Designed miniproteins, single chains, continued (5). Designs and how they scored, part 36

Each design is a single chain, and the fold is of that chain. pLDDT is the mean over its residues in the fold that is shown.

## One batch from the design tools (miniprotein)

Design m17306
Fold by ESMFold2-Fast:
Structure m17306 (fold): chain A 101 residues (1-101)
Amino acid sequence: SMDLELLLEAVEHMILSYLTGDMRHAARAAELYETLAPEHQEVLERAVLRTSERLRESGRLDGAAVAEAFTESMIEELREAGYPQWLIDAIREAYARARAA
């Protein structure tokens, strides 16, 4: 679960970096990414690519649109890869908290 907790923390910091524009969150996400197992890095990379596709289709580039697209893309990639439901739920909760802050 420690590896999945690190993945969750990386995703939370990515969401915060998009919503707030605070580059310290982007830096922390990058640091956490380097510590992740290769399979978790691959899922995160696929989520980023899927985010880019969503943003191209919507034509939106604001931080709120990026955070929403990334969160949904991450959830889809985690489901497809068979990750546990608690992690998917935790990411949804992290996004909801970040938007309320």
Scores: mean pLDDT 89

Design m17307
Fold by ESMFold2-Fast:
Structure m17307 (fold): chain A 83 residues (1-83)
Amino acid sequence: GPTQPLDPAAVRAEFDRDLAAIKEETKKAIEYRKKGDHVKASHEEAHLIGHILRAVGLAIETDDPELLERARKALQEANKEIE
């Protein structure tokens, strides 16, 4: 297939979008849980998991320990906010 080398700037931009989505979806999940809307909360939590897996995958495939540490911090913050 037509695979070009990964543009590091494009990879970082995608990674940053995934981290932003994690924060937004965490906030929405918490808000829906507080309102008792467990269906919408579960939907946001599913999207949250997807973005975490993508961010971790990008960090692993780029072999960038800084991206992996940023993904770890984003997961820790999401977990702290869900408490």
Scores: mean pLDDT 78

Design m17308
Fold by ESMFold2-Fast:
Structure m17308 (fold): chain A 71 residues (1-71)
Amino acid sequence: GDPERGKKLIKEKGFYDYWTEEGGAGPAIKGRKGLDKERLLELLTNGVPYTKIKPLSKEEAEDIVAYLETL
């Protein structure tokens, strides 16, 4: 995965409508300890519950996971 592309995809796919990196109105992305890489890939490729975010490709999901691992 590419962390820079993952950062761009989080913004473009509307993830910040639901979560922030530092916290705020939604659960903090940075604070999502306990979601391992395999679980994140499954959620991103099969659709994210309770959101309007469409299922992502495997490559897009891997890029997002790589970005989240940098936080």
Scores: mean pLDDT 66

Design m17309
Fold by ESMFold2-Fast:
Structure m17309 (fold): chain A 86 residues (1-86)
Amino acid sequence: MAEPETREFTSEVTAPDGRTVAVAVRETRDPAARSLTLRAVATAAGVDAATRPAVEAAVRDFLRDVAAQAGEPETVTIDVEVREAA
């Protein structure tokens, strides 16, 4: 059986309102299952209930680009957590 490959990286995404969003991503590839799982924690200043959907959408768009560069897996799972910066 092929072992799942896991890597972690950080990036920055600009939200529609011009805020910088720090994104920490955990990428897990399972070649045997042809699956890709992207789990991201996004941190930005001033995130509230009104702004969280826009930040989440920007991060999801970034992760879709990451998935497209990873080759075409049969299953892609994207999970995004948005946190407010201290």
Scores: mean pLDDT 78

Design m17310
Fold by ESMFold2-Fast:
Structure m17310 (fold): chain A 84 residues (1-84)
Amino acid sequence: VDKEKLEVEIKIALARMQISVTKLAIEKTEDEKLKEELTEKVKKVEELVEEAERALREGNLEKAKELAEKAIELGKEAQKLLEE
């Protein structure tokens, strides 16, 4: 097993899980401003995850890792908004 490829796959899976949790939070929040901000961040994370998955399929591990890391960072920003 290629450990670097596996690491990227795990990061993509974590980002997808953060998307699912944030979507659940969006459905439960009554704060329209927070809902809008979270929705925008989720869309950006989804785009980064899709790009990371494409790069991984193309064998571009460096690009896939960078995109997956950016997705996780945006997911953490969304979590901080939720904790306010």
Scores: mean pLDDT 81

Design m17311
Fold by ESMFold2-Fast:
Structure m17311 (fold): chain A 118 residues (1-118)
Amino acid sequence: SAEKAIEIYEKILAEDPNDVEAWTNLGDAYLKLGKYEEAIEYYEKALEIDPNSSLAVRAYTNLGKAYLKLGKYEKAIEYYEKALKLNPKNVEALKNLGEAYEKLKKYEKAEEYYKKAE
């Protein structure tokens, strides 16, 4: 369960506050619970510790998702673009960029990103 995952990662972080994987997984757990603001804080902490880790693509993609869910479309675009800079083939980031541009009524850009996701 997400609640049990949170308890486990909080214990890990109490002993090692620089554990990038634990911060990223804590963000994932809060994202699954729909607690988007808390998820953002934990992903930002992971990226502050190591912005170039193998987990950075996941953190940027999920930061974009959290901002998209909060209706902060320009912030969502910024983080999806950061994810795509590290992994240009990230289908999830491409699709969600399309959605964010659509929410901003930039329909031509939205269609371009949806096509790139194919």
Scores: mean pLDDT 89

Design m17313
Fold by ESMFold2-Fast:
Structure m17313 (fold): chain A 51 residues (1-51)
Amino acid sequence: MEEARRLLEEAVEALRKGDFDKAIEHYLKAQELDPDLVLPPELRAALAARS
């Protein structure tokens, strides 16, 4: 879905700005709209770093 893709872009942008909590919120919302969405490498790396 276009909306889910847009939310992924917002998650990556939030991550770029250093707002990890906002990045996670946008990612979770994107997954809710499109459960088949693959986690982008940038978000995966950030999640692993926070552990």
Scores: mean pLDDT 74

Design m17314
Fold by ESMFold2-Fast:
Structure m17314 (fold): chain A 74 residues (1-74)
Amino acid sequence: MREEAEELLRRANELVDEAEEALKKGNYEEAIRLAEEAKRLADRAAELDPSLRELAQETRRRAEEVKKKAEELK
């Protein structure tokens, strides 16, 4: 469980980085899609391992900021 949760969180962070790059390139719809997927994976990681909850919340917060900025710039 812990290893699976850590892998989900790692993938969520990678998706946030990809969403930030999409945002910089003006691909707002792609940035929103990637950010939403990152939020889903972070939430799942916290469910599988509550000890990762704080880290998952930080990843989720970063994803929400990307989504908000992309929606503002549309």
Scores: mean pLDDT 85

Design m17315
Fold by ESMFold2-Fast:
Structure m17315 (fold): chain A 56 residues (1-56)
Amino acid sequence: TYEQKLKDDIEKEIKYWEGLKEAARLYYENTGDPRAKEVAEEYEKLIKELKEFLKE
């Protein structure tokens, strides 16, 4: 169904952002760059929003 296709696409998007969040987190751990921490937090926020959308 259209709903299933949309959910599948959102799940793929979540996995993509989770990968970017992890990369930013590791960069922060290695460098202490506060921008990397901010970027990781923004990715986490986006991931949470996408997960909430899946519950609706």
Scores: mean pLDDT 82

Design m17316
Fold by ESMFold2-Fast:
Structure m17316 (fold): chain A 67 residues (1-67)
Amino acid sequence: SRETEEAAVEYLFDESVPLRSLAGVGKKFGISAQTVQRILNRYIKENGLAESISDLLIQLILEKLDA
């Protein structure tokens, strides 16, 4: 659901959360890591981040979440 997608994105960017991997977020919300990645990509696109943030910065964000 859209609520679950919004909650997953908020959790991914919450600095107070010690586990911020795609797999960890997927486990918390009962969805796959691939679904979390799809949600994150949609969030980036819908919020115009791809137009205002360089590919390098997007890559660094994804590496921080997935590594």
Scores: mean pLDDT 61

Design m17317
Fold by ESMFold2-Fast:
Structure m17317 (fold): chain A 61 residues (1-61)
Amino acid sequence: GVATAAALARRFGGLSEAQVARLVELARNGIDEAELRRLGRESGLSVAALRDMVALIREEA
């Protein structure tokens, strides 16, 4: 099954459902550094924190 973006957004905090959906795509399709930097600028989170979130999404898949 696929974890819903809404459920992951609640777990991670600080990210919108749309931003979490983009992290799920990065976790599935491979990490794009430019997209992680873009998400960091939009969310105010560090790229390191976003990479940790991607790793957690991959572990839950």
Scores: mean pLDDT 73

Design m17318
Fold by ESMFold2-Fast:
Structure m17318 (fold): chain A 70 residues (1-70)
Amino acid sequence: EAVAQSLLDAARTLLKQGKYEESLFVARVALALAKEQGNEELVRQAYDIIAEVYEKMGKTEEAEKYREKA
């Protein structure tokens, strides 16, 4: 739980820095850990971050798909 939350915080920081690929990588790792733990709240947070990163990259269709999962 704590590790997945720390990774989500790191992904948000990378997103704010414009490091979109790094943010996606870290958010996906956090998503995998959250799913393994069965933590639905962290899974939704990970989907939200992934959607926001895709939106910032101009990939609006991918962003919408992840928003639907959040």
Scores: mean pLDDT 83

Design m17319
Fold by ESMFold2-Fast:
Structure m17319 (fold): chain A 105 residues (1-105)
Amino acid sequence: MAREEAIERAGRFLQGVLRLRAAYEAARFAGLPREEREALLREVAAEQVAAGLLEPEEAERLVRVALEDEAALIRIADIMSRSSDPERLPELAEEVRALLREAVA
């Protein structure tokens, strides 16, 4: 398969992850109660699925990680920050997906 298509698909996935992480960080900064934080994260996750950035299962795992496993969410941030090289996006996306499969198992 074309490397270019893999980079584009990885970029879309990581963009969806970034948007959910941004919503989580904003909710924590605002001091939102868990119930309101969960509602916001589910709304943002649904928007990323509707936009074609995340698969429904990936979105559900991300919401669970953000609510139940903050350490895993921090590790996702660390993975995404390790390289600014677009050619590395497929490798970073696979590491994030692997972490999501392991987290909240």
Scores: mean pLDDT 81

Design m17320
Fold by ESMFold2-Fast:
Structure m17320 (fold): chain A 80 residues (1-80)
Amino acid sequence: SAQDLVAELQRLVQEMVAITEEIKKNRPDKTAEANKLFSQGVALADQGLAAIAAGDLASARAKLAQLREIVAQLKAILAS
């Protein structure tokens, strides 16, 4: 549902924020890389929310999938 997509998007944004802050603290050498991914993630989240508001759930799911990839990349940086 649209409500489920909003909830998932909000969870991914919160996770993205938390991981980016952990990278800044524990991997400061990766701060610039993490900030670039964070900016891409914010843009994808905004596009996903706009798609949900427009009733375009297919586009919203595509943006959500791309946002999951950004979160995965941030996790990989933190683990490296």
Scores: mean pLDDT 90

Design m17321
Fold by ESMFold2-Fast:
Structure m17321 (fold): chain A 60 residues (1-60)
Amino acid sequence: SMREEAYKAAFDAALEALKLGESEKTAFERAFIMAKLQGLSEEEAREVAKKAVEEAKKEL
């Protein structure tokens, strides 16, 4: 689904940012942009980006 594709893109973006030593804020912003590019609304993109950052932090 579009939401599943958006989550995957957001997760990949968040994980990349964190691995590069960027802040959680930057990871969230990149994840949010990716979720928006996949077609989610601002509200849905924020929810997806928040979950993506929390899950990416666990994968470090």
Scores: mean pLDDT 87

Design m17322
Fold by ESMFold2-Fast:
Structure m17322 (fold): chain A 60 residues (1-60)
Amino acid sequence: SLMDIALEELREGLKELSKELSKEEVEEYAKFLLKIAEDKLSPEEVERLRKVIEEILAEL
């Protein structure tokens, strides 16, 4: 689905950012993305996004 593609691209993007930015900077960016998502996506889509972000942050 389009959502699955978007989440995969976000996961790769956050991993790339984590190579150049601190964990705190990645967390700040992820928090900003979740704020935008809350206005544009369904609650289920926001939860899927949150889980992807949590997985990436756990690897840092």
Scores: mean pLDDT 79

Design m17323
Fold by ESMFold2-Fast:
Structure m17323 (fold): chain A 93 residues (1-93)
Amino acid sequence: SKVLDIEVTGALAIIALAIASNVARPTDPEKAEEIDKAGERVSKATNDVIKDPSKADELIKALREAAELLEKLGFTDSARVVRQAAEKIEEIK
């Protein structure tokens, strides 16, 4: 189901962001907070798309912005997962 695919894809991106935040937190709590805020935006956008599929572009934007933030902060593996999530949503919308 398209809704389940969106929900699972969003959840995987949120997990990747949570891992990066937890890794950052002991040495750089400011970076961790920035990642947490990106995760909150992705979570909100995922819920918005589940309620209204026309909002898929907002989720794609939130995922791309989160991936760019992770890459900038050096979380290359997490950035790749979140970027792949954006590509998946673009394909299934």
Scores: mean pLDDT 88

Design m17324
Fold by ESMFold2-Fast:
Structure m17324 (fold): chain A 81 residues (1-81)
Amino acid sequence: EELLKGRFYYAQGKYEEAIKWYEKAIEKDPNNTEAYVNLARAYEKAGKLEQAKKWYEKAIEIDPSNTVLKRKLEEIKKKLE
């Protein structure tokens, strides 16, 4: 439910609200890689690149074989240069 609410607000461009619901999703299931990815995307859309980096790093810790997440992390790192 929390993940679905986060997606609902994200789809409407309400990134700060989406962040709150994705944080609640992580609180309920700390191993939900999708919640960390969605949280990172919401921070990225909100222009909070340091926070986006942090949450992509967390997602990679949970799913280290995910090459898409590693590519996204490198994109964020380049923007922070």
Scores: mean pLDDT 84

Design m17325
Fold by ESMFold2-Fast:
Structure m17325 (fold): chain A 77 residues (1-77)
Amino acid sequence: MSLEQLKLQVLSAFGDAYHDALEAGASLDEAIAVAEQAGLDKLDELAKQYNLSPEQVAELRAALDAAVAAARAQADG
């Protein structure tokens, strides 16, 4: 599995949780918090399953942090 595929899995977990929370009537802040936790849980799962290097973990975390920042910017607008 490539790093790009792992990144997609983390971002998909974030996006799915974010949309599910919003559809359930959560606030933007609540949806972001739930989505960030889902992304972190998936990142931890993948890091353990594939014995990811610190550099690979940092790359996945950077992608998740960017998604969180984008969602927060959307919430502020």
Scores: mean pLDDT 85

Design m17326
Fold by ESMFold2-Fast:
Parts: sequence; structure tokens; C-alpha cells
Structure m17326 (fold): chain A 78 residues (1-78)
Amino acid sequence: MEELIQKGEKLREEAERLEKEGRNSEAADLYFESGVYYAQAGDFQKAAEEYHRAAELYEKSGNLLAADFFRQMAEALE
């Protein structure tokens, strides 16, 4: 579990860097991967937060289908 949380944290930090660079689609992909690791670790609150962030960035990049999908995933974990 702790190793999965650590992987999620590293992916989140990289996603935050890509987001600051305006690389929204790439950042969204990493927020999604971060959320998957948190969910595998059983941290559904953090997973939901990462999926919400991925959805927001997919929407900003024009990928509305991915945005809707990840919002629904996040809501299912809440």
C-alpha cells in the first residue's frame, strides 16, 4: 500500500509540473494514473481528487468525453 501511495504522489507532482507548463492533456493523463495508484492502495478520497483534476484538465484540452468519464469515476468513489 505505501509503495502505491508513493507512486501516486510522484505522478501527482509530475502532473502539477506539466499543468504549470500548460501541457493540460499530458497532466490529465498523469493525474489519472496517480488516482489509479491511490485507488489500488484503498485511498478512495485521494483517487477521487485526482480523477476530478484529470477531468478538469481534459475539459480544458477539449476532450469532453474523457472529462465526463473521469467525473463519473470520481463521484462513484465519493
Scores: mean pLDDT 84

Design m17327
Fold by ESMFold2-Fast:
Structure m17327 (fold): chain A 79 residues (1-79)
Amino acid sequence: HMSYEEALAEIDRFFEAMKAALETIDEVEKKYGVKLPGRERMRIIASVAAEGVSRGLTPEEVKKLAEDRVKELIEKRKA
């Protein structure tokens, strides 16, 4: 069903979403002076990238989604 060009565009969107999530996680970690375990970090990257692509989110929207999820984890760990 997908053309070669369409498949490449989806792959590119997925990698851009992963990069946006990773950059946002790093920024939030530095801001809060917290380091997430690698397993939780990868889980957020994977889930945010998958949701971002499936919902057609922009890189800025993906960054916001990643920021919200990281903050939620920090609050849960604080409690």
Scores: mean pLDDT 80

Design m17328
Fold by ESMFold2-Fast:
Structure m17328 (fold): chain A 73 residues (1-73)
Amino acid sequence: MDKALELLKQAAQALSQGDYETAIKLAEEAIEAAKDDPKMQASGLYVLSIAYEKKGDKEKAKEYRKKAQEALK
């Protein structure tokens, strides 16, 4: 089973529940697990971007969104 995908699904659930801290932690773990999968890394980076935006950290949200776009190149 793809561990990165399972972590990413859990991060998305945490986002939907408003648990942005857990979403950030799980997304970071998903990115680490997906070192060889640029698309999965990009998905994790997008989750980080959304979570930071919801927390009011607009600078980090913008940074992670840019990294996600670059990873999909």
Scores: mean pLDDT 82

Design m17329
Fold by ESMFold2-Fast:
Structure m17329 (fold): chain A 86 residues (1-86)
Amino acid sequence: MEEKLRLETEIGLLRIRIGVNEIMLPKVEDEELKEKAKKLIEEARKKLEEAEEAIRKGDLETAEKHIKEAEKKIREAEKLIDEGIA
């Protein structure tokens, strides 16, 4: 119960970060950086969906893996957005 709640909380926090990045994305003037960041955000969303499905199936190990993959993609997107806004 506690581990499932923790993973669901992590997914929720990562979704908030995706939302912030989507709000910031239109401010990126460099079209190449914008497109790369957009693809990373899209891939991160897909990984979070896969993580939620894994949680529903009781596969918490697979869920943790997908959450970590999503976080990595979000971090990369955040870096590109920060570079494009500055």
Scores: mean pLDDT 86

Design m17330
Fold by ESMFold2-Fast:
Structure m17330 (fold): chain A 103 residues (1-103)
Amino acid sequence: TATSAEKTVKLPAGKGTVGRTIDAASSGSTVTLTVTVKAASGDATVTARAAGSGATASGTVKAGETKTLTLSAQMAAGEYASVLVEITAASDATISVSATASE
């Protein structure tokens, strides 16, 4: 299992985007991406998108909660899996995003 570092963003009400790249290259197979979204403060809706793929997963996260989103992506050997997380916050929010990939 390969991982990305966690990224924390503070955003006002409205939309933001957080990208995460997995720290190991793919062997050239379908990967399962597990995206972890933590809300330290504020409530948000989140949509994770696999880069280069039509795969998306969406959910809601409330202050103090951790949400996991799972999606799959077909990878070529030597590619690094990445995910873009779109965040829509109802008010000021602090959101942390990390991802893992398994083949």
Scores: mean pLDDT 78

Design m17331
Fold by ESMFold2-Fast:
Parts: sequence; structure tokens; C-alpha cells
Structure m17331 (fold): chain A 88 residues (1-88)
Amino acid sequence: MVDKAARAIQKKDYETAIKYAEEALKKDPNNADAYSVLAIAYYNLGDYEKAIEYAKKALEIDPNNAGAHYALSLAYKGLGKEDEAKKA
């Protein structure tokens, strides 16, 4: 499931990536990788607030999730919050 969502992101098909990530969360609501995919997808769609929300949820489940740290950094940069981006 998550692998399909990640592949959709590589193809810039963010709607499909969100769909696969949501399907993964219906099966396991504590899937940190699925939340990190949602964060990356929403960042690419320009919804930086949702990207931050989902990245934080992923980090609450798995504080070492690299995808979530990456998405959080990108979303803070998108908002012009360079100092927060460097800390993420």
C-alpha cells in the first residue's frame, strides 16, 4: 500500500498517493509511513498546513520517520519559516 503511494508521488500523481495512504490508514491508523506520504502529497499540492499536520502525526507515531522530517522541513520552507525548516 505505502509503496504504491510513494510511487504515485514519484509520478506527481498526488491524488492517487493520498488515496493509497488513506487506504493504508483504514487498515492501520498508526501507520507513520502513510502519514508521511500524506504530508509530502499535501506539500506538493500547496497545502502546507495539512502537510505540517500529517508530518507531526507521523512523528508522534515514529519520531525517527525520515519522510516525516523531510516533509515537515519542506512545508516550513513553503511557509517561509526557514528556522523551523532547519530544525525539522
Scores: mean pLDDT 80

Design m17332
Fold by ESMFold2-Fast:
Structure m17332 (fold): chain A 89 residues (1-89)
Amino acid sequence: PLTPAEREVLELEVEIALAQIEYAVIKQIELPEEVRKEELKRLKERLEAAVRRLREILATHELSPFIRADAEASIRAAEITIEELEKEI
């Protein structure tokens, strides 16, 4: 059984994965420049919020080693995507 903190970690990881999928889709479709920049800005804000919350949970809660390692990997992946988004906004 998952703790509430571990469930929140998995929910945040899903949010990060969905934001990354949305970014990949935006890269493949043609959008007006203003619409594209607004969507990328929203994705960046979503990823930054998810990373902030994951870091808070990692600092304040005891998690299973697997969930902790997976959360840390998700933070690293999200931070790479945030850096890419920052260059495009």
Scores: mean pLDDT 88

Design m17333
Fold by ESMFold2-Fast:
Structure m17333 (fold): chain A 77 residues (1-77)
Amino acid sequence: DVLAETMVSAAKLAASKNGVTLSDKDLEEIRNAAKTKGVDEAIKTAYEIAKKKGSEKAGKSVKDAVQQAADSVLQSQ
């Protein structure tokens, strides 16, 4: 799924820029949320994981990046 993979890639990149390394398990949790629960839940999941592993700033950066990535894919469809 292009949407789920784009959101996962955005989360990984944004987390890395904030000093947070997302594990394969974290990335799969975000991917699963996008596929089974939808965009909003995937964004929330990415935010909570990044916040817990790093900081509120990391969480917000990941949330914003994942939202932008999802919006970009949805606008192209």
Scores: mean pLDDT 83

Design m17334
Fold by ESMFold2-Fast:
Structure m17334 (fold): chain A 60 residues (1-60)
Amino acid sequence: SLEEKLEKLKKEAEKKMEESYKEWLERHPDWSEEEKEKYRQELEELKEKIIKDAEEKLLS
C-alpha cells in the first residue's frame, strides 16, 4: 500500500538522519552542545523536506 511505502521512506530518512548526526558528532567532539543541537535541527529540516518530496511523488 501507499502507507507502507511512506512508512518505509520515513524509516529510511530517519535512519540516514541518525547516521549522519552520529558521524558528525564523531568528527566534531569538541563542538558545543549548542552547535550539536543546531546541526541536529538542520538534519531534521532536511529529513522533513525529503519526506514531503517523496510523498508528493508517490501521490502524483
Scores: mean pLDDT 79

Design m17335
Fold by ESMFold2-Fast:
Structure m17335 (fold): chain A 80 residues (1-80)
Amino acid sequence: DIFDKIKELVENAKSLRELMKGLRKLAEEHPEYDYLVAEIARVLSEYGGLEEMTPEEFEKARKEILKLVDKHRQNDIVRP
């Protein structure tokens, strides 16, 4: 399940660089989910862009991203 992979990546990523590297790999392997990677990148941009975030900013972004992934997972199940 791609959504479980994204959640695991988001929960376990220790830095913005690690998260972005993992998301890029997932987008390459699953181009159909590139839209979700783009939305995650947009959320990260709202928290200070693609620069190094503070741990507090990264934690807030992580929580928002996890909610976003849950919303898209629900939509994917209900509307394929």
Scores: mean pLDDT 72

Design m17336
Fold by ESMFold2-Fast:
Structure m17336 (fold): chain A 85 residues (1-85)
Amino acid sequence: VEKIVKEAEKAIEEGDLEKAKELAELLVGLGYPEKAVEIYEKIIEADPTYFEAYYLLAEVYKNELKDEEKAKEYEKKAEEAGKAA
């Protein structure tokens, strides 16, 4: 798990947000949704207009963490980020 997290963080530092996204999706599949949230938040911090990361973060909160308020918040942010592009 820590190796995947470090690889995702390195991908973000290198500007490879697509790879970081794929590694976060892998973390969800492995049963570590909270770690995936950390990676998606770092993607958003690196590129606030990367609307797909907001959408995926909303799905993790809704389906894995059962936090409907956070899911709704990120769904709204995804819509706003998409309009900025």
Scores: mean pLDDT 80

Design m17337
Fold by ESMFold2-Fast:
Formats: C-alpha cells, structure tokens, sequence
Structure m17337 (fold): chain A 85 residues (1-85)
C-alpha cells in the first residue's frame, strides 16, 4: 500500500538522520529529515504527522547547536510515533 511505503520511507529517512546526527553531520541530518518529513506528511494522519514534524524540528535545532545526543533522542521518538501509526 502507498501508506505503508511512505511510512517505511519516512522511517528510513529518520534512521539516516539519526546516524548523521550521531556522526556530527548536521547537513546530512537535515537532508534526511526533510526526506522523512515529506514522506510522513503525504501519507500519515495529521496527529502522527504533527508528532513527527515536531520531533524532527527539535532534532534539527539540537543538531545545529551541537546537541547530537538530543537530536538522536528526538528522532527515536519520531520513529516510535511512525511505528505506532
């Protein structure tokens, strides 16, 4: 189903973003997050999409400030929300 494919793509993007954040690569994390958010917003319900968007925005802010552990934690929260959807 298209919704399942988009969910899998969103999770993949968040996994890439988490790996990039752990490596201190804010630019790669941002690119992966944008890909994941685009997939999520296209196929998930509004509540789930909002949780993912909020967690991703917080992760980008944390990564930009050098808090890569906080960024990784936020991305894990977003992945859990996607798994529950």
Amino acid sequence: AAATAAKDEAISGLDEAEAAAKNGDADAAKTALEKGLKAASSSLDTDTADVVSTAASNALKDASSGDYDGAAAGLSTAKDALKSA
Scores: mean pLDDT 72

Design m17338
Fold by ESMFold2-Fast:
Structure m17338 (fold): chain A 59 residues (1-59)
Amino acid sequence: LTPEVRAENARAAEESRRAAEELRALAADPSLSERERQRLEIQADFLEMAAEVSRWLAE
């Protein structure tokens, strides 16, 4: 990959990681329904996988 593409993937990995952390924090809210919590957890899992892939591509 070009240096520009590596830098972009490194940035994408950090953004996805932060977004996953934010969703996990939201999912900890006790006022949420179980369905809402599950949706947030699933979305966070996808973002964590995306962060891992982007991190791998950045190396």
Scores: mean pLDDT 81

Design m17339
Fold by ESMFold2-Fast:
Structure m17339 (fold): chain A 80 residues (1-80)
Amino acid sequence: DERVEEAGRLLVLALKRAADEGATLEQLVEIARRGVEEMKERGFTKEEIVEALRVALELAREEGNELAVEALERVLEEIE
């Protein structure tokens, strides 16, 4: 689903930019939570949101962004 994949990619990009600017884990968790809220407002289902977060998690792992990985794992646990 291209819409879900794009949501995940945009979320990882936001997390990468924040981390590059020195954002803390707590701030990255808040960014990820805001991303989830935006997806809900745009009519994404719980299943689509979980898939977008998993796409973001995979991309964060590929980039070696350990703080983004931890933030995404915490938010994913809150939803699942």
Scores: mean pLDDT 86

Design m17340
Fold by ESMFold2-Fast:
Structure m17340 (fold): chain A 74 residues (1-74)
Amino acid sequence: DTVVVRIRVDDLAAVPAVEALIKSHGGQVLAVDPAGRTVLATIPLSKLDEFPAALAEATGGRARVEEAIPLVPP
């Protein structure tokens, strides 16, 4: 139902747009690491297919999904 995504940001000025986009897709921000230029968040699995394109458009290509990890029991 939910996926943990690791988002790389090339510019920290893109972080507010990334956070707004996560929320608009029904997700939650888990952590922001300014030093690593990463945002860790959850998004609904149903929104995963459209999220990378929406992220690129909202940030002008300054953010990208690096990893998507399903919340599935081991």
Scores: mean pLDDT 79

Design m17341
Fold by ESMFold2-Fast:
Structure m17341 (fold): chain A 60 residues (1-60)
Amino acid sequence: MEEKIKEILEKFEELDREGVRRVLEGEDPAAVSAEVHARIEEILNEVEDEELRKKLEELL
């Protein structure tokens, strides 16, 4: 369970880093933030383990 949480958190960190980079490159922060949040929510919806999903939602 902890290994799976770490892998998903690393994916979230990658999405956040990419979002920050896009903002620094001159994209609209509000639009980038909305897209990153939508991608994170999509990943959470793919998590079949309900307990794991709840833990990840608390971390976001």
Scores: mean pLDDT 74

